Designed miniproteins, single chains. Designs and how they scored, part 111

Each design is a single chain, and the fold is of that chain. pLDDT is the mean over its residues in the fold that is shown.

## One batch from the design tools (miniprotein)

Design m3875
Fold by ESMFold2-Fast:
Structure m3875 (fold): chain A 74 residues (1-74)
Amino acid sequence: SAEELEQRRREAEQRGKERNDLYTEAMKMIEEGASDEDIRKFLKEKLNLTDEQADRVIASLRRLLAEKKEREKK
C-alpha cells in the first residue's frame, strides 16, 4: 500500500537522524571522559552493534575529536 511505502521511507529518515544523534551523543560522552565500556554499551543498546562494530565506531569518533582539537589549537 501507499502508506506502507511512506512508512518505510519515514523509517529510513528516522534511522539516519537517529544514527547522527547517537554519534553526537557518543562524541559528547568521549569529551566528558566516559569510559570505552560506557560508550560501547550505549552504542550496542541504541544501534544493536556487535562489540567489534562498537569499538570501530569509538575509534573513529576519537580520531575525529582529536583532529578537531588539533585544528582548534592551530
Scores: mean pLDDT 76

Design m3876
Fold by ESMFold2-Fast:
Structure m3876 (fold): chain A 94 residues (1-94)
Amino acid sequence: RVRKYAALLGVSPGILSRAIRTSEEEAKKIDESVDAFEAGRWAAVGLTPDTSDEEIRERARKAVEELIASGNDGARASGMRLRKLADEVDETLK
């Protein structure tokens, strides 16, 4: 799931692939670093790495609807980010 989302966000975890081939201890340290980085990105849009794909789609849809209603530029930016994330998830599931 986490690796799937790293690819969807355009993040190539080449370091993770290399660590997995060499040492599990090294892989764990790199995984923790990548997970923290991803958690920061998810937190910026009010999500967690473990949030379901369907929940991401629904939140993106909801956010866009509320943006149109409020006309708030900041909220619009957040809605656009969630929308892009939901579209990336849909593409991967196909």
Scores: mean pLDDT 52

Design m3877
Fold by ESMFold2-Fast:
Structure m3877 (fold): chain A 86 residues (1-86)
Amino acid sequence: AAEADAQALVDAAERGEASPAALAVARRIEAAPDDPEVQRVRALARRRLAERVIERARAAGPLSPEEAAEAARLEEEIARLDAWLA
């Protein structure tokens, strides 16, 4: 559930269009922002968005030193989120 909910948020953000699934997730976040399950959904969404940013940058070609540094920072963020999600 949490992974599917996070994916719905990511897809809606990338399309710029809210789906019924994304709206349902947003309502749960609004109702109970401190709920551990809601925090898990937010962490999974943040992790997936970071992955998408790295993928998009690498798809554009070889990274500049500045782009490589930002990708490394995002990879560290993903590692921290993975540790928190475990």
Scores: mean pLDDT 79

Design m3878
Fold by ESMFold2-Fast:
Structure m3878 (fold): chain A 81 residues (1-81)
Amino acid sequence: SSQLRAEFQAVMDRLEEASRKAAELVKAGKVPRGSAGLAAFMYGLLGGDRAKDAVRSVSLSLGMSEEEIEAALHAVELIAE
């Protein structure tokens, strides 16, 4: 119970921070909203390098263009910093 609550809180904290960074990137015109949103969501849930693999898989499944996929992967790197 305590372990699950701690893990859930860690995910929520990562999602909140990733969402903040993604919003800044979109406002700065560095990343399109859709790409930034996907990156923030996957980074928040999975963290680290797992987010990049998930972004690639999900974006392909959604039929995103190569440019949209590259933008989302770039957003993961910017959010992770």
Scores: mean pLDDT 85

Design m3879
Fold by ESMFold2-Fast:
Structure m3879 (fold): chain A 77 residues (1-77)
Amino acid sequence: MTPEELEEFLRRAAREVAREFGIDEEEALRALREGYEAGLSLEEARALGEQALATEDPEEAGRLAARAFGGYVAARV
C-alpha cells in the first residue's frame, strides 16, 4: 500500500466513522491515524473496538472505533 492509497483508505474509513457516530470527519481521521501509528496488536485493536461498543458517549465511541480500526489496518497490512 502506497502512502497515497493509505491516505485515501483512511479518509473513506473516517467518513464512515464520522457518519455512524456523529463526530467530525477530521477528528475521525486523526483517531484512525493515531491507531495506525500506535503499533497495536490485533488483540489490542479488538479490545478498543469492544470498548467502543460498550461506550455510551457517541463522540468517545467514535474515537475508540477509529483508533481500533487504524490499529487493525496497521496489524494486517
Scores: mean pLDDT 79

Design m3880
Fold by ESMFold2-Fast:
Structure m3880 (fold): chain A 71 residues (1-71)
Amino acid sequence: SHIEELLKKMQEEDKLIRQIIELINAGRVEDALELALKAIEEGKLNTAIASAMAFRDRGYLEEAARIREAI
């Protein structure tokens, strides 16, 4: 089913977003940025947008801008 494929993709992106946020919260900012940029390369735009917001909300404005520039 098309809906099942969309739900699976959404669940995979949600998991990746949580992983990126956990890395930011752990101070592993460069690892988190690398995953966000890789998400753009893989076409995971929801992950990229959520990651940019997560960086911005935590004061990492340059990292957030780099993600937005790569989209």
Scores: mean pLDDT 86

Design m3881
Fold by ESMFold2-Fast:
Structure m3881 (fold): chain A 69 residues (1-69)
Amino acid sequence: MLHTNIVAEFPDEETAKKGAEAVSKHPAVTNVYVTGRYVGVNVEGSEEEIKEVEKTIEDAGGKIVERTT
């Protein structure tokens, strides 16, 4: 099981909050935090589950700027 932190940049704070809500619904997501237009996500799961979370972020308009495992 991987412990991964992802940081995504959104166009604005409102879009970031909506992206955070969408990502928080994934069962592998353990924590979500919003700082302005940035969303941080902690994921505990397989590489496939991490990729699903990354896809949810991108589909919500976020750009992944950091990934730490």
Scores: mean pLDDT 84

Design m3882
Fold by ESMFold2-Fast:
Structure m3882 (fold): chain A 89 residues (1-89)
Amino acid sequence: MEKAIKELQEIEADMAAYGLRAIARARALGDEAAAAELERLLEETLERMNQIIDDLRSGKISPEEALEKARQIAEEFRARVDAIEAAVA
């Protein structure tokens, strides 16, 4: 349990860092629309991660299921961030 929660928190921290870097870059380039989209995406992603941690803590899902879901969310998040950044001119 504790080890899985720690891994989930590390994945969450990595996603937050990735998103915040992208937001800062979009703002530096003057793309406020991209920055706002990235902020919403990060907020939604962190909410999904908190739900997984809650489900794990309550015993609704296994540690293995929680980590698999978190990795899938992280992969989806990075792909969406990369797509938004590719559109920033």
Scores: mean pLDDT 86

Design m3883
Fold by ESMFold2-Fast:
Structure m3883 (fold): chain A 92 residues (1-92)
Amino acid sequence: MEKEVLELIKEVARLLIEYIKKEKGPKEAIEYAEKAIKSTNLEEAIEYLIKALEVAGIGPADLLEELLKNKDLEGIKELLEKMAKELEKILK
């Protein structure tokens, strides 16, 4: 589970960087997303992804924080999969 969620965080972060660049969004959000991709542990990766989303004003950052506080890895996985699909759709 943790390895799968970490890989999903990195996938969402990569897609988020592409989206922010396309929309000419805040550079600080790209920097946080890059830190999420470089993270070696789940908690660090998700914290940086949440910061990227908050700075960009995108998506359910508050919901990700709540799921992390509750240690709901299944909920985090489902939300990340949904986010990846939505970002891929926008980028096509």
Scores: mean pLDDT 81

Design m3884
Fold by ESMFold2-Fast:
Structure m3884 (fold): chain A 80 residues (1-80)
Amino acid sequence: MSFEEAVEAAKEAIRKGDKKAFEEAVDKLLAAARALGMPEQTLADLERLRELWLKGELPGEEAIAALDVLAGQVAKLAAA
């Protein structure tokens, strides 16, 4: 699964309220980010996003927006 495919899977899980699918999608995002050599801060941001949404402390729309920001950062690094 590409990083982009894992981002879309995570967004879909948020829209459906599927916590298990979201956890699985974030695990794939973390694996893809590690394979791309992304900085530890990006990995920490993904893990924090996962925790906040699973606890109900972050609304789904804001979680999706945060995933878009992180995906944009990864795309810029991968294009270099």
Scores: mean pLDDT 79

Design m3885
Fold by ESMFold2-Fast:
Structure m3885 (fold): chain A 89 residues (1-89)
Amino acid sequence: MVKVVITYTLKDGSTKRIEKEVSEEQAKKIEELLESNPFATKVLGPDGKPGYLVLDKKTIEELAKQLNLSEAEREDLMEATHVEVYIYR
């Protein structure tokens, strides 16, 4: 099982975290979405973990769909000012 972690900041400055366990096949699809996307930039997390900064609302919508996020989680992400994605194997 692969863990996909989304950390995001809302307009009020609050930071939230979403963790989803996915199959390796699903993780690969998410990596392909982010690697081929000009609006997804590679970043390093606080622990030096490689991740992606997502700048495009369309990419956020596709991530929510791929991860089967709840309506509330999707709404939060669409309103977020900063979204980072990390994949843990």
Scores: mean pLDDT 81

Design m3886
Fold by ESMFold2-Fast:
Structure m3886 (fold): chain A 98 residues (1-98)
Amino acid sequence: MKSVAEIVMEAQLEAVELAKELIKEGKSAKEAVSRALEHAARLLEERARELEEAGVPQEVVDYLRERAEEYREAAKDPSKAELALPSMPKEIIEEAKK
């Protein structure tokens, strides 16, 4: 079974890859970071649902849902994006804050 830390890390890495692809396709850094964070939130919500159905303890499910909410908040406020996605290139985060 994947640890909670591995699930969160995979969501963060997928979000970073999505943001880079969106920028490559011509999206602004702000739009790319926002969409990537919303994608990470949806992924964590889906994983929380799957784990809840599998009988994993509620505290694990609640933790993933809380992380998803933090990502949705960061999607609306670029100043929070650096803490939510620590592996995102700093240049992308700084551009998204403008």
Scores: mean pLDDT 81

Design m3887
Fold by ESMFold2-Fast:
Structure m3887 (fold): chain A 86 residues (1-86)
Amino acid sequence: SKLEEVIEEVRKRAEELGLSEETIEEMVEMVRNYDNPATLMRILAEAVEYVLEHKNEELAELMGKVDLESVGRMVLEIAVLREKLR
């Protein structure tokens, strides 16, 4: 399915970037629940914080395209930013 393809791509990219297994599983769970309004609102709220605080243009562009692929890319970028700021 398209959902499993997006999850596989997010997992592969996160592993290549050296993200922790805990972070990867959290990302996968967020992407898997992308159609849950509460999950989507959490993803968008965190993306807004990074756009405002760090002027992340990629996240701003992805927020304009709220589809499955864009949610997967937003979750990956947010996870990278979380690990980078730790």
Scores: mean pLDDT 78

Design m3888
Fold by ESMFold2-Fast:
Structure m3888 (fold): chain A 61 residues (1-61)
Amino acid sequence: MSAEEILAELEEIAATGPPAVSAVAAEALAELRAAVAAGASDEVLAAIAEGARRAIAHAAA
């Protein structure tokens, strides 16, 4: 999965999700964007994305 695909997914969740999920997705999006801008490896980006998915799932519960 590419960083661009993950960013697009997080942008959609932040824009369309319920307030609690939207807030968590927006934070995850900011973290992932910062990592991409810093030139992080695909492995690091994948780890951030997995953390983001877990945080979103927790907020959605």
Scores: mean pLDDT 78

Design m3889
Fold by ESMFold2-Fast:
Structure m3889 (fold): chain A 87 residues (1-87)
Amino acid sequence: MKVGESKDFTGKKSLDVLEEIGKNFPPGTELLLTGEKGSVTVEVQPNGNFRIAGAAAGTPVGREVIAKMIGDTVEKVEVVGQKEIKQ
């Protein structure tokens, strides 16, 4: 997907969608995830981890933490940006 594109994931479990994201998007991709409990913007990290955009600088979190924030099912995924991850 390109920046500004969206994909409908209605009926998919959040954990499965987050696993698919980790496989298909390079690290540094910023995504707006919309689920039944609300929306969160995340940055894809190496090894299937995520950073929450707008949170205070913290440790990258696993897909289970993101799923807890958005709910058990994802409605929509939007590509909102891409940042270069520098060491």
Scores: mean pLDDT 73

Design m3890
Fold by ESMFold2-Fast:
Structure m3890 (fold): chain A 80 residues (1-80)
Amino acid sequence: SKLEEARRALEAALDALIRHFKGVKAANPDLPDEELREMLLRSVRTVVNYLAEKYGLSEEDKEEMLRWATERALKRFDEL
């Protein structure tokens, strides 16, 4: 289904984002965690919006994906 394809793409994108922001944190010791968190969540929202448009998802499915991705990004941010 389109939702399953979007979810697989989102999972891959989220993994890439977390790897990227781990590198940003390591390279920028003066960057506050709050700014890093804001950048991560902005990137998550951008990816979800892009995938929802690309796969033609309903607003309901888009909101579910955004909630899921935000929860997982915040959990993984605590590991940065």
Scores: mean pLDDT 86

Design m3891
Fold by ESMFold2-Fast:
Structure m3891 (fold): chain A 80 residues (1-80)
Amino acid sequence: SEADQLLAGILAGFDLTVDRWEALVRAGRLSVDQAVAGLDAEYQYLSDVLRSQLDPGTYSRFDKALQQQRQRAVDRLRAL
């Protein structure tokens, strides 16, 4: 479905964002806590945009997937 394609694109884009934050931490440009804060700000902005644009059922599904991916991303950064 169009919603499934949109979700896949959003999750892929979020993975690229996590890779960028990890690269900055590994390069010594940011602390882990700074990277997590930046990731959380980007996640919150994305969540707010999606909440405003999607029906409640689609948003609930997207929010669950994004929360799971955010938790994995935070765990990944904190393991550095």
Scores: mean pLDDT 85

Design m3892
Fold by ESMFold2-Fast:
Structure m3892 (fold): chain A 98 residues (1-98)
Amino acid sequence: MTPESEESRRKRLKKAIETILITEYLLSLSEEERQEILDALENGDGEMVKKLEKLLEEIRKKAEEKVEEYEKKGLPEEELKEIEERALELQRELAARQ
């Protein structure tokens, strides 16, 4: 296989971690809480949208911190694959609950 660049690996890791954190948050909510968020977004509730934007900013910050930890520790390809697979599994679980 062609060696992957460090920048490409970083991008994959960041995307997978962001996906995991966002999906885990959504899965932690009740069906009623998820519906309330969807209704607020559909109705243009600026206060709820603002709260969600702050939450996404916090999640992105946590993801960046985790990426930096993995870069300092060194992340094997096998661990990166496991993180990507976990992200996909969580997305499937969320889709099944919607």
Scores: mean pLDDT 77

Design m3893
Fold by ESMFold2-Fast:
Structure m3893 (fold): chain A 66 residues (1-66)
Amino acid sequence: SLVDQILAVLRQKYPEVPDDLLRQVAEEAVDFTKSLEAGFRITLSDDQRLGLAIPIAELELEYLLA
């Protein structure tokens, strides 16, 4: 799943962060990507979804860890 792909990247970059928090931000990033597709009436490829969702999840983590 897209969540599992994001989670794999986040686990490598943020090994000290609890897995539950990494999963939460990954799921929220995927939901944001879906909302963006619906709002703009566009269809993204899986690579485009991943490329958008990872930076969003990282920004959310930086905000939550500040």
Scores: mean pLDDT 85

Design m3894
Fold by ESMFold2-Fast:
Structure m3894 (fold): chain A 88 residues (1-88)
Amino acid sequence: MEIKEALQIVKDYLEGKASEEEFQKAVEILRKKEPELQEIAEKGDLKKILELSLIIGEALEAPESSLERLIEAAKKAGLSDEEIEEIL
Protein backbone atom coordinates (compact mmCIF):
# COMPACT_ATOMS: atom_id res chain seq x y z
CA MET A 1 0.00 0.00 0.00
CA GLU A 2 1.34 3.40 -1.00
CA ILE A 3 1.50 6.31 1.49
CA LYS A 4 -1.11 8.23 -0.52
CA GLU A 5 -3.54 5.30 -0.38
CA ALA A 6 -2.90 4.84 3.37
CA LEU A 7 -3.58 8.54 4.03
CA GLN A 8 -6.80 8.31 1.98
CA ILE A 9 -7.98 5.35 4.08
CA VAL A 10 -7.29 7.30 7.29
CA LYS A 11 -9.38 10.20 5.93
CA ASP A 12 -12.19 7.83 4.95
CA TYR A 13 -12.14 6.28 8.43
CA LEU A 14 -12.45 9.73 10.04
CA GLU A 15 -15.50 10.39 7.83
CA GLY A 16 -17.00 6.99 8.76
CA LYS A 17 -16.39 5.53 5.31
CA ALA A 18 -13.75 2.91 6.14
CA SER A 19 -13.58 -0.03 8.53
CA GLU A 20 -11.38 -0.25 11.62
CA GLU A 21 -9.40 -3.07 9.96
CA GLU A 22 -8.58 -0.89 6.93
CA PHE A 23 -7.63 1.94 9.30
CA GLN A 24 -5.27 -0.28 11.32
CA LYS A 25 -3.64 -1.58 8.13
CA ALA A 26 -3.18 1.98 6.84
CA VAL A 27 -1.62 3.08 10.16
CA GLU A 28 0.80 0.13 10.08
CA ILE A 29 1.91 1.09 6.57
CA LEU A 30 2.36 4.74 7.61
CA ARG A 31 4.46 3.69 10.63
CA LYS A 32 6.71 1.53 8.43
CA LYS A 33 7.12 4.40 5.92
CA GLU A 34 7.85 7.05 8.56
CA PRO A 35 10.95 8.48 6.76
CA GLU A 36 8.86 9.09 3.62
CA LEU A 37 6.18 10.77 5.76
CA GLN A 38 8.82 13.14 7.14
CA GLU A 39 9.83 14.09 3.58
CA ILE A 40 6.18 14.77 2.66
CA ALA A 41 5.81 16.89 5.81
CA GLU A 42 8.87 18.94 4.88
CA LYS A 43 7.44 19.57 1.38
CA GLY A 44 4.13 21.11 2.50
CA ASP A 45 1.49 18.67 3.81
CA LEU A 46 2.58 19.38 7.39
CA LYS A 47 -0.68 20.27 9.12
CA LYS A 48 -2.49 17.29 7.64
CA ILE A 49 0.22 14.81 8.60
CA LEU A 50 0.41 16.17 12.17
CA GLU A 51 -3.39 16.00 12.49
CA LEU A 52 -3.45 12.42 11.19
CA SER A 53 -0.58 11.36 13.48
CA LEU A 54 -2.48 12.69 16.51
CA ILE A 55 -5.66 10.83 15.50
CA ILE A 56 -3.64 7.65 14.90
CA GLY A 57 -2.12 8.09 18.36
CA GLU A 58 -5.53 8.34 20.00
CA ALA A 59 -7.08 5.43 18.07
CA LEU A 60 -4.15 2.98 18.20
CA GLU A 61 -0.93 2.42 20.11
CA ALA A 62 0.89 5.25 18.38
CA PRO A 63 4.64 5.52 18.88
CA GLU A 64 5.46 8.78 20.66
CA SER A 65 8.74 8.71 18.69
CA SER A 66 6.86 8.89 15.37
CA LEU A 67 4.91 11.95 16.49
CA GLU A 68 8.13 13.60 17.72
CA ARG A 69 9.82 12.96 14.35
CA LEU A 70 6.88 14.47 12.45
CA ILE A 71 7.02 17.54 14.74
CA GLU A 72 10.77 17.85 14.04
CA ALA A 73 10.13 17.69 10.28
CA ALA A 74 7.42 20.37 10.61
CA LYS A 75 9.84 22.67 12.48
CA LYS A 76 12.49 22.15 9.78
CA ALA A 77 9.89 23.12 7.15
CA GLY A 78 9.18 26.38 9.01
CA LEU A 79 6.11 25.70 11.18
CA SER A 80 6.15 27.57 14.50
CA ASP A 81 5.66 25.89 17.88
CA GLU A 82 2.30 27.70 18.13
CA GLU A 83 1.09 26.30 14.78
CA ILE A 84 2.15 22.78 15.81
CA GLU A 85 0.36 23.11 19.18
CA GLU A 86 -2.82 24.33 17.41
CA ILE A 87 -2.82 21.25 15.15
CA LEU A 88 -2.05 18.84 18.00
Scores: mean pLDDT 60

Design m3895
Fold by ESMFold2-Fast:
Structure m3895 (fold): chain A 64 residues (1-64)
Amino acid sequence: SKLEEAAEKLSKADFASGPVEVSVENGKIVIKAKSFTKEDYNIIHKILSEYGLPITKVVGIKLE
């Protein structure tokens, strides 16, 4: 699915805040990070836009 392809690309992306964990849970991409910046958000937006996926509906961010 496009969601799984986007999640795989996100897991290999070079995030500004350092390494993240990416999983697909209940039809959403879940991203776990220690910190998250506007630049990291823009990376997610760019990748999801390539697949026609809206951030607000398909991404959850967890800070740990």
Scores: mean pLDDT 79

Design m3896
Fold by ESMFold2-Fast:
Structure m3896 (fold): chain A 75 residues (1-75)
Amino acid sequence: SKLEELYKKAKEIAEKMPDMTYEEFLQAFNELLEELEKVDPEIAKRAREMYSRNPLLAFYEAITALEKKVEEEKK
């Protein structure tokens, strides 16, 4: 599913984050948010609201929300 694909992309970003510059992280997260807006506008909106204050927290909240929805889909 599109949600599962986005969750996998988010997990890949998280795995690579220790080896990324902050700018590379922000670029990857913004690309993820663009795809997420098309699939789940609610999660994307929530993440964008948090982004200006704390992009890292916004990212991890987005991953948590995606994980929960993917787990609900896998029933």
Scores: mean pLDDT 82

Design m3897
Fold by ESMFold2-Fast:
Structure m3897 (fold): chain A 55 residues (1-55)
Amino acid sequence: MQITSGSEANVLVPKLAKELLSKGITEVKIEYGDGGGYGRNVKIRAQDILEKMGL
């Protein structure tokens, strides 16, 4: 998934992780940057995202 700002991550990442898990996808690539650029590219398991968000 690609997120254009860090503030969107707090809302979109948990929703996307739940949807991806329901489709059998257990690993996601998160790409985001400051103010819409790209700064980081991280592969994370969807389950790990949900656990860290308390979901």
Scores: mean pLDDT 58

Design m3898
Fold by ESMFold2-Fast:
Structure m3898 (fold): chain A 87 residues (1-87)
Amino acid sequence: KEEKKLQGRIEILETTPLSLEAMVRAIEKIAKKRLEELKKKNPEMSEEEIKKLEEELEKEVKRLRELIEKVKKENEKEIEKLRAEAA
């Protein structure tokens, strides 16, 4: 009874960071595609402006990945605790 609940909680803790990583990858791809479209529509846009937008995107993606790593570490600690309780 409790073992099934603990296993379900472990699965959620394991899958949540993976779902967040997939979401960040999707956002990054969409943003990069939009930047390419913006470059094509605005050929007068300076290389400095383009680089600044690319740097801002990379900075935001890095920040999101760092947040996901923190969630992953906390979830790993919780998983260890839940597995110890299941034993």
Scores: mean pLDDT 79

Design m3899
Fold by ESMFold2-Fast:
Structure m3899 (fold): chain A 83 residues (1-83)
Amino acid sequence: GVYRESIAELEEAVREALEKIPSLQPVTDIRVEYLGNGIYEVTFTSNGQRHVMYVKLKDGVIVDVEAPFLSESEQEALRKMLV
């Protein structure tokens, strides 16, 4: 998708994608912070734990997602929803 570097649109897209991962229900307290060089840090709470993931954008398009707290199959599902 194209997010036009809008943090609000990126946050909503990530929230909707995470809500489709059954192991992460419920997803709360989502925050998105720009780290530079097209990299955004996304933090959220699920199952009483705080998780951190990274989204890479190039020219307003998500090109990569890194979510180390997810299984390989769940990471692939997340990439297919966001990239």
Scores: mean pLDDT 79

Design m3900
Fold by ESMFold2-Fast:
Structure m3900 (fold): chain A 94 residues (1-94)
Amino acid sequence: SIADEVAEQARQLIDQGNETVARFLGVGTAIDLYRQGNKKTAGDIMIKMGEIFNDQKMMAKGYYWHGDYYRSQGNTDRADHLYAIADELAAKYK
């Protein structure tokens, strides 16, 4: 998947000592995809980047975007579940 490819590129950059570049690449790609309406892949990238950087705020954003995707598909129950996960992750980031 695009998210797996971006995550692998980010890990390679981190291994090379380019953590800031890895973060900006992942976030930039996700934002661009979200703006294009590809909310699912954008959310997948942000979740994977959040896992790589152990960044709860980044993971929360990914789950919010996943929720936005399922809401756009008419799956309100799944969207609400994903928003709840995002809210819990965001609450831990104070």
Scores: mean pLDDT 86

Design m3901
Fold by ESMFold2-Fast:
Structure m3901 (fold): chain A 87 residues (1-87)
Amino acid sequence: SMKEKIAEILKSVAPISDEDAEAVAEYVEQGKPSFALEVLLSQGLSDEQLRAIAQALMETFGIELDKDLATDNPELILAEVFEKLSK
């Protein structure tokens, strides 16, 4: 499922617990992207780790950022990625 793939990617790219990875994936599956982002940002990950997560999710699920979003801010990129994954 999408939930299982998201949790797997999070754990493969960043030092995140099984519980927190599953919580992020569950919120995305439920259409709650802001809650997913909140859980992820609470993990104390570096900007480099957050960018790696965003890139892995985008590559795995074929996500393209909106043409007007020209930013290297990982929080803004992840917000859009989670919005697109949540539909």
Scores: mean pLDDT 83

Design m3902
Fold by ESMFold2-Fast:
Structure m3902 (fold): chain A 65 residues (1-65)
Amino acid sequence: MEAVSAAVGLALRLSEETGEPVIVEVEGDELIVRGKFSTEEKAEFAREMAEEAARRLGLKVRFIE
């Protein structure tokens, strides 16, 4: 499965759902999510979505503000 394609899809979904800019990258065995969320609810939503995507891809997730 193409991890880069999945990362692009995740970035688009998170940006649309939270209304905030999100960048998602794949580096080695990590799915890197870059974004600053204005609320804990948005941050938790992003975390849950990223963890599910990482699980499907066999990657670790890392969050960067």
Scores: mean pLDDT 79

Design m3903
Fold by ESMFold2-Fast:
Structure m3903 (fold): chain A 83 residues (1-83)
Amino acid sequence: SARKLLLEGIGRVLRGIGLITEGELLIKRGKELVELGKENGDEELIKKGKELIEKGKEKIKKGEEELEEGRKLMDEGAALLDA
């Protein structure tokens, strides 16, 4: 039904926002660790920082996919109401 598509779409949009926010936080923390590792010559800290940056990028990508799917479901639900 149109209502189910709209509610699922809203849920995916909210999940997408959450994933993007989490990803941005991981990238920020990762960059801080890379900077600290470079200052101290700590290669392990640099590697851990880079891993957090990559995890953050993956979360942002998943969040963007959830936003796109959510928008699609909302558009499909709206189209059914206009029919």
Scores: mean pLDDT 90

Design m3904
Fold by ESMFold2-Fast:
Structure m3904 (fold): chain A 102 residues (1-102)
Amino acid sequence: NALEEARRHFEEALRLLEEGKPLIEVYDHFIRGVQALIEAGKRDLATEVANAALEAVGLKPTGDPEQDVARLVIAYNAGIITEEEFKKAVRAGAEKGLELLD
């Protein structure tokens, strides 16, 4: 189901982070996890995940998880956050996702 898919994607994002894999692969699993929550009708949980990620790097959440997750990539590409901060954001969001699914 979509919640099990979300959990798998968040677990994979954290595994790829631990293994030092490219950010694009890490982020791809993170966004798929958020999308799976939305598909499951759990937009409230997706919002909490996006909020945790943005707050970890000092970005203000808007309450729109799809836009907020995209803002992480925009901020990184614009040099507003570093690669280390991007990793911190994804870790915080993915960990929050797993907490919410327990």
Scores: mean pLDDT 89

Design m3905
Fold by ESMFold2-Fast:
Structure m3905 (fold): chain A 85 residues (1-85)
Amino acid sequence: SKVEEAVEEIRRLLAEADLPPELAALPEEEQIDLLIRELLRYEAGLPVDPALLPLVERLHEFLKKLGLTAGDVAAYLAQKKVEAL
């Protein structure tokens, strides 16, 4: 699905990114959640962490090409966490 493609692209972007040490130390799933949180803030016109802004902008453009929003990805990830319980 397009959402699964988006999640795999998020993992690829995070693996290639020069993340702040505090974020690089987090588990990948928590890094994804944090990036999606910042993207949701960006789409709402709220202030975003300057260290993550370049990644947020790249991800936003990628999701737009797929016709997705940060909310779509967040909903998918939340559903997968519930299904894993």
Scores: mean pLDDT 82

Design m3906
Fold by ESMFold2-Fast:
Structure m3906 (fold): chain A 65 residues (1-65)
Amino acid sequence: MEVRTFTAKGVVAKLLEREFGFKEGDTITVTLEGDKATLTSEKTGRKVTLSREKALSIIRAIESE
């Protein structure tokens, strides 16, 4: 199990709000398990499960800002 954390900001914040309902300034915890990833909102406690590939794409987008 691998855990990463990031703050929703900039263009990525808008993407996460549209796709998952996460708000700008939210702290998102990414838990990577096998071929799956779980994103958890600190503000709402909301969890969404997606593929590892999709989660890594989001992380790369944040790293590019």
Scores: mean pLDDT 77

Design m3907
Fold by ESMFold2-Fast:
Structure m3907 (fold): chain A 111 residues (1-111)
Amino acid sequence: AEEEREKKELEEAKKVYERIKNSSDPTVQAAVDTLEEVLTKAIKERKFEKGDLAKIANAVRTLYKAGVSPEDIAKIIHYIIVSNGGTKLDTKSLLTFLANLGVIPEELLKY
């Protein structure tokens, strides 16, 4: 069922989130913390401010520079969004924005 697929996707995203969050690299930890703080607030308040989007873009660039795959970054974002009451559409909208800024490859829009 679709519900079982979404549950498996979320479980996989959680595993990626936990693995990256527990990185020994303090720069990676700080970037994940920034994504968690900004996305949690934005989803709960149902709005993104310009400063929030810049913080997200910078955190994503930091993760890329540290060698985190684009797929893993997308999974981390999705896990944080859905865990705070957001939807898959919220995830796709944010990933589209980041791709348009050249922060992530457009191929990730398939997630």
Scores: mean pLDDT 79

Design m3908
Fold by ESMFold2-Fast:
Structure m3908 (fold): chain A 67 residues (1-67)
Amino acid sequence: MHMYSGRGKYSKDKKNGIIVEKLYEQGLIDENDSVIKAPGKWGEDATGKVTVKVYKNGKVEEITVEL
């Protein structure tokens, strides 16, 4: 069972913070990007990957990050 965390900007919650931190660390997003909870997943799936939607430069992109 996967939970979606708040729409929009990154969360300070530990799990959500780790996911967003990994996105920044891997250069997948920057501070001007907004992370969208839906339809993205903010938790680990069965493959150990997390897919999120990001609003970048006026467009929505789906990004998968490994934890």
Scores: mean pLDDT 58

Design m3909
Fold by ESMFold2-Fast:
Structure m3909 (fold): chain A 94 residues (1-94)
Amino acid sequence: MLDKIAEEAKELVDSLSEEELRERLANEPDFIKRAVLVVTYLKRIGDERAGEVGNAFMILLGYETGSANRPYSEEEVEEAREILEEAIERILKE
């Protein structure tokens, strides 16, 4: 599921403007899908936050799939979620 979401987000983001991304995010109810779109977009444009937001996404992904190279603490997962929520909100507001 997550691999398919990541592949779909990459294809979508390669063709989307920032305005179109905001519209897509406003209509996307799934948090993980919103996070994937934001991470992929920030990487595409070379945003300074791409590394931090990408790391937060990898923590959340590893936790949910059990594919992490180490166990994550509840605090690390919640912090990662907050970083992703803030990044999504910044795109929606700007």
Scores: mean pLDDT 72

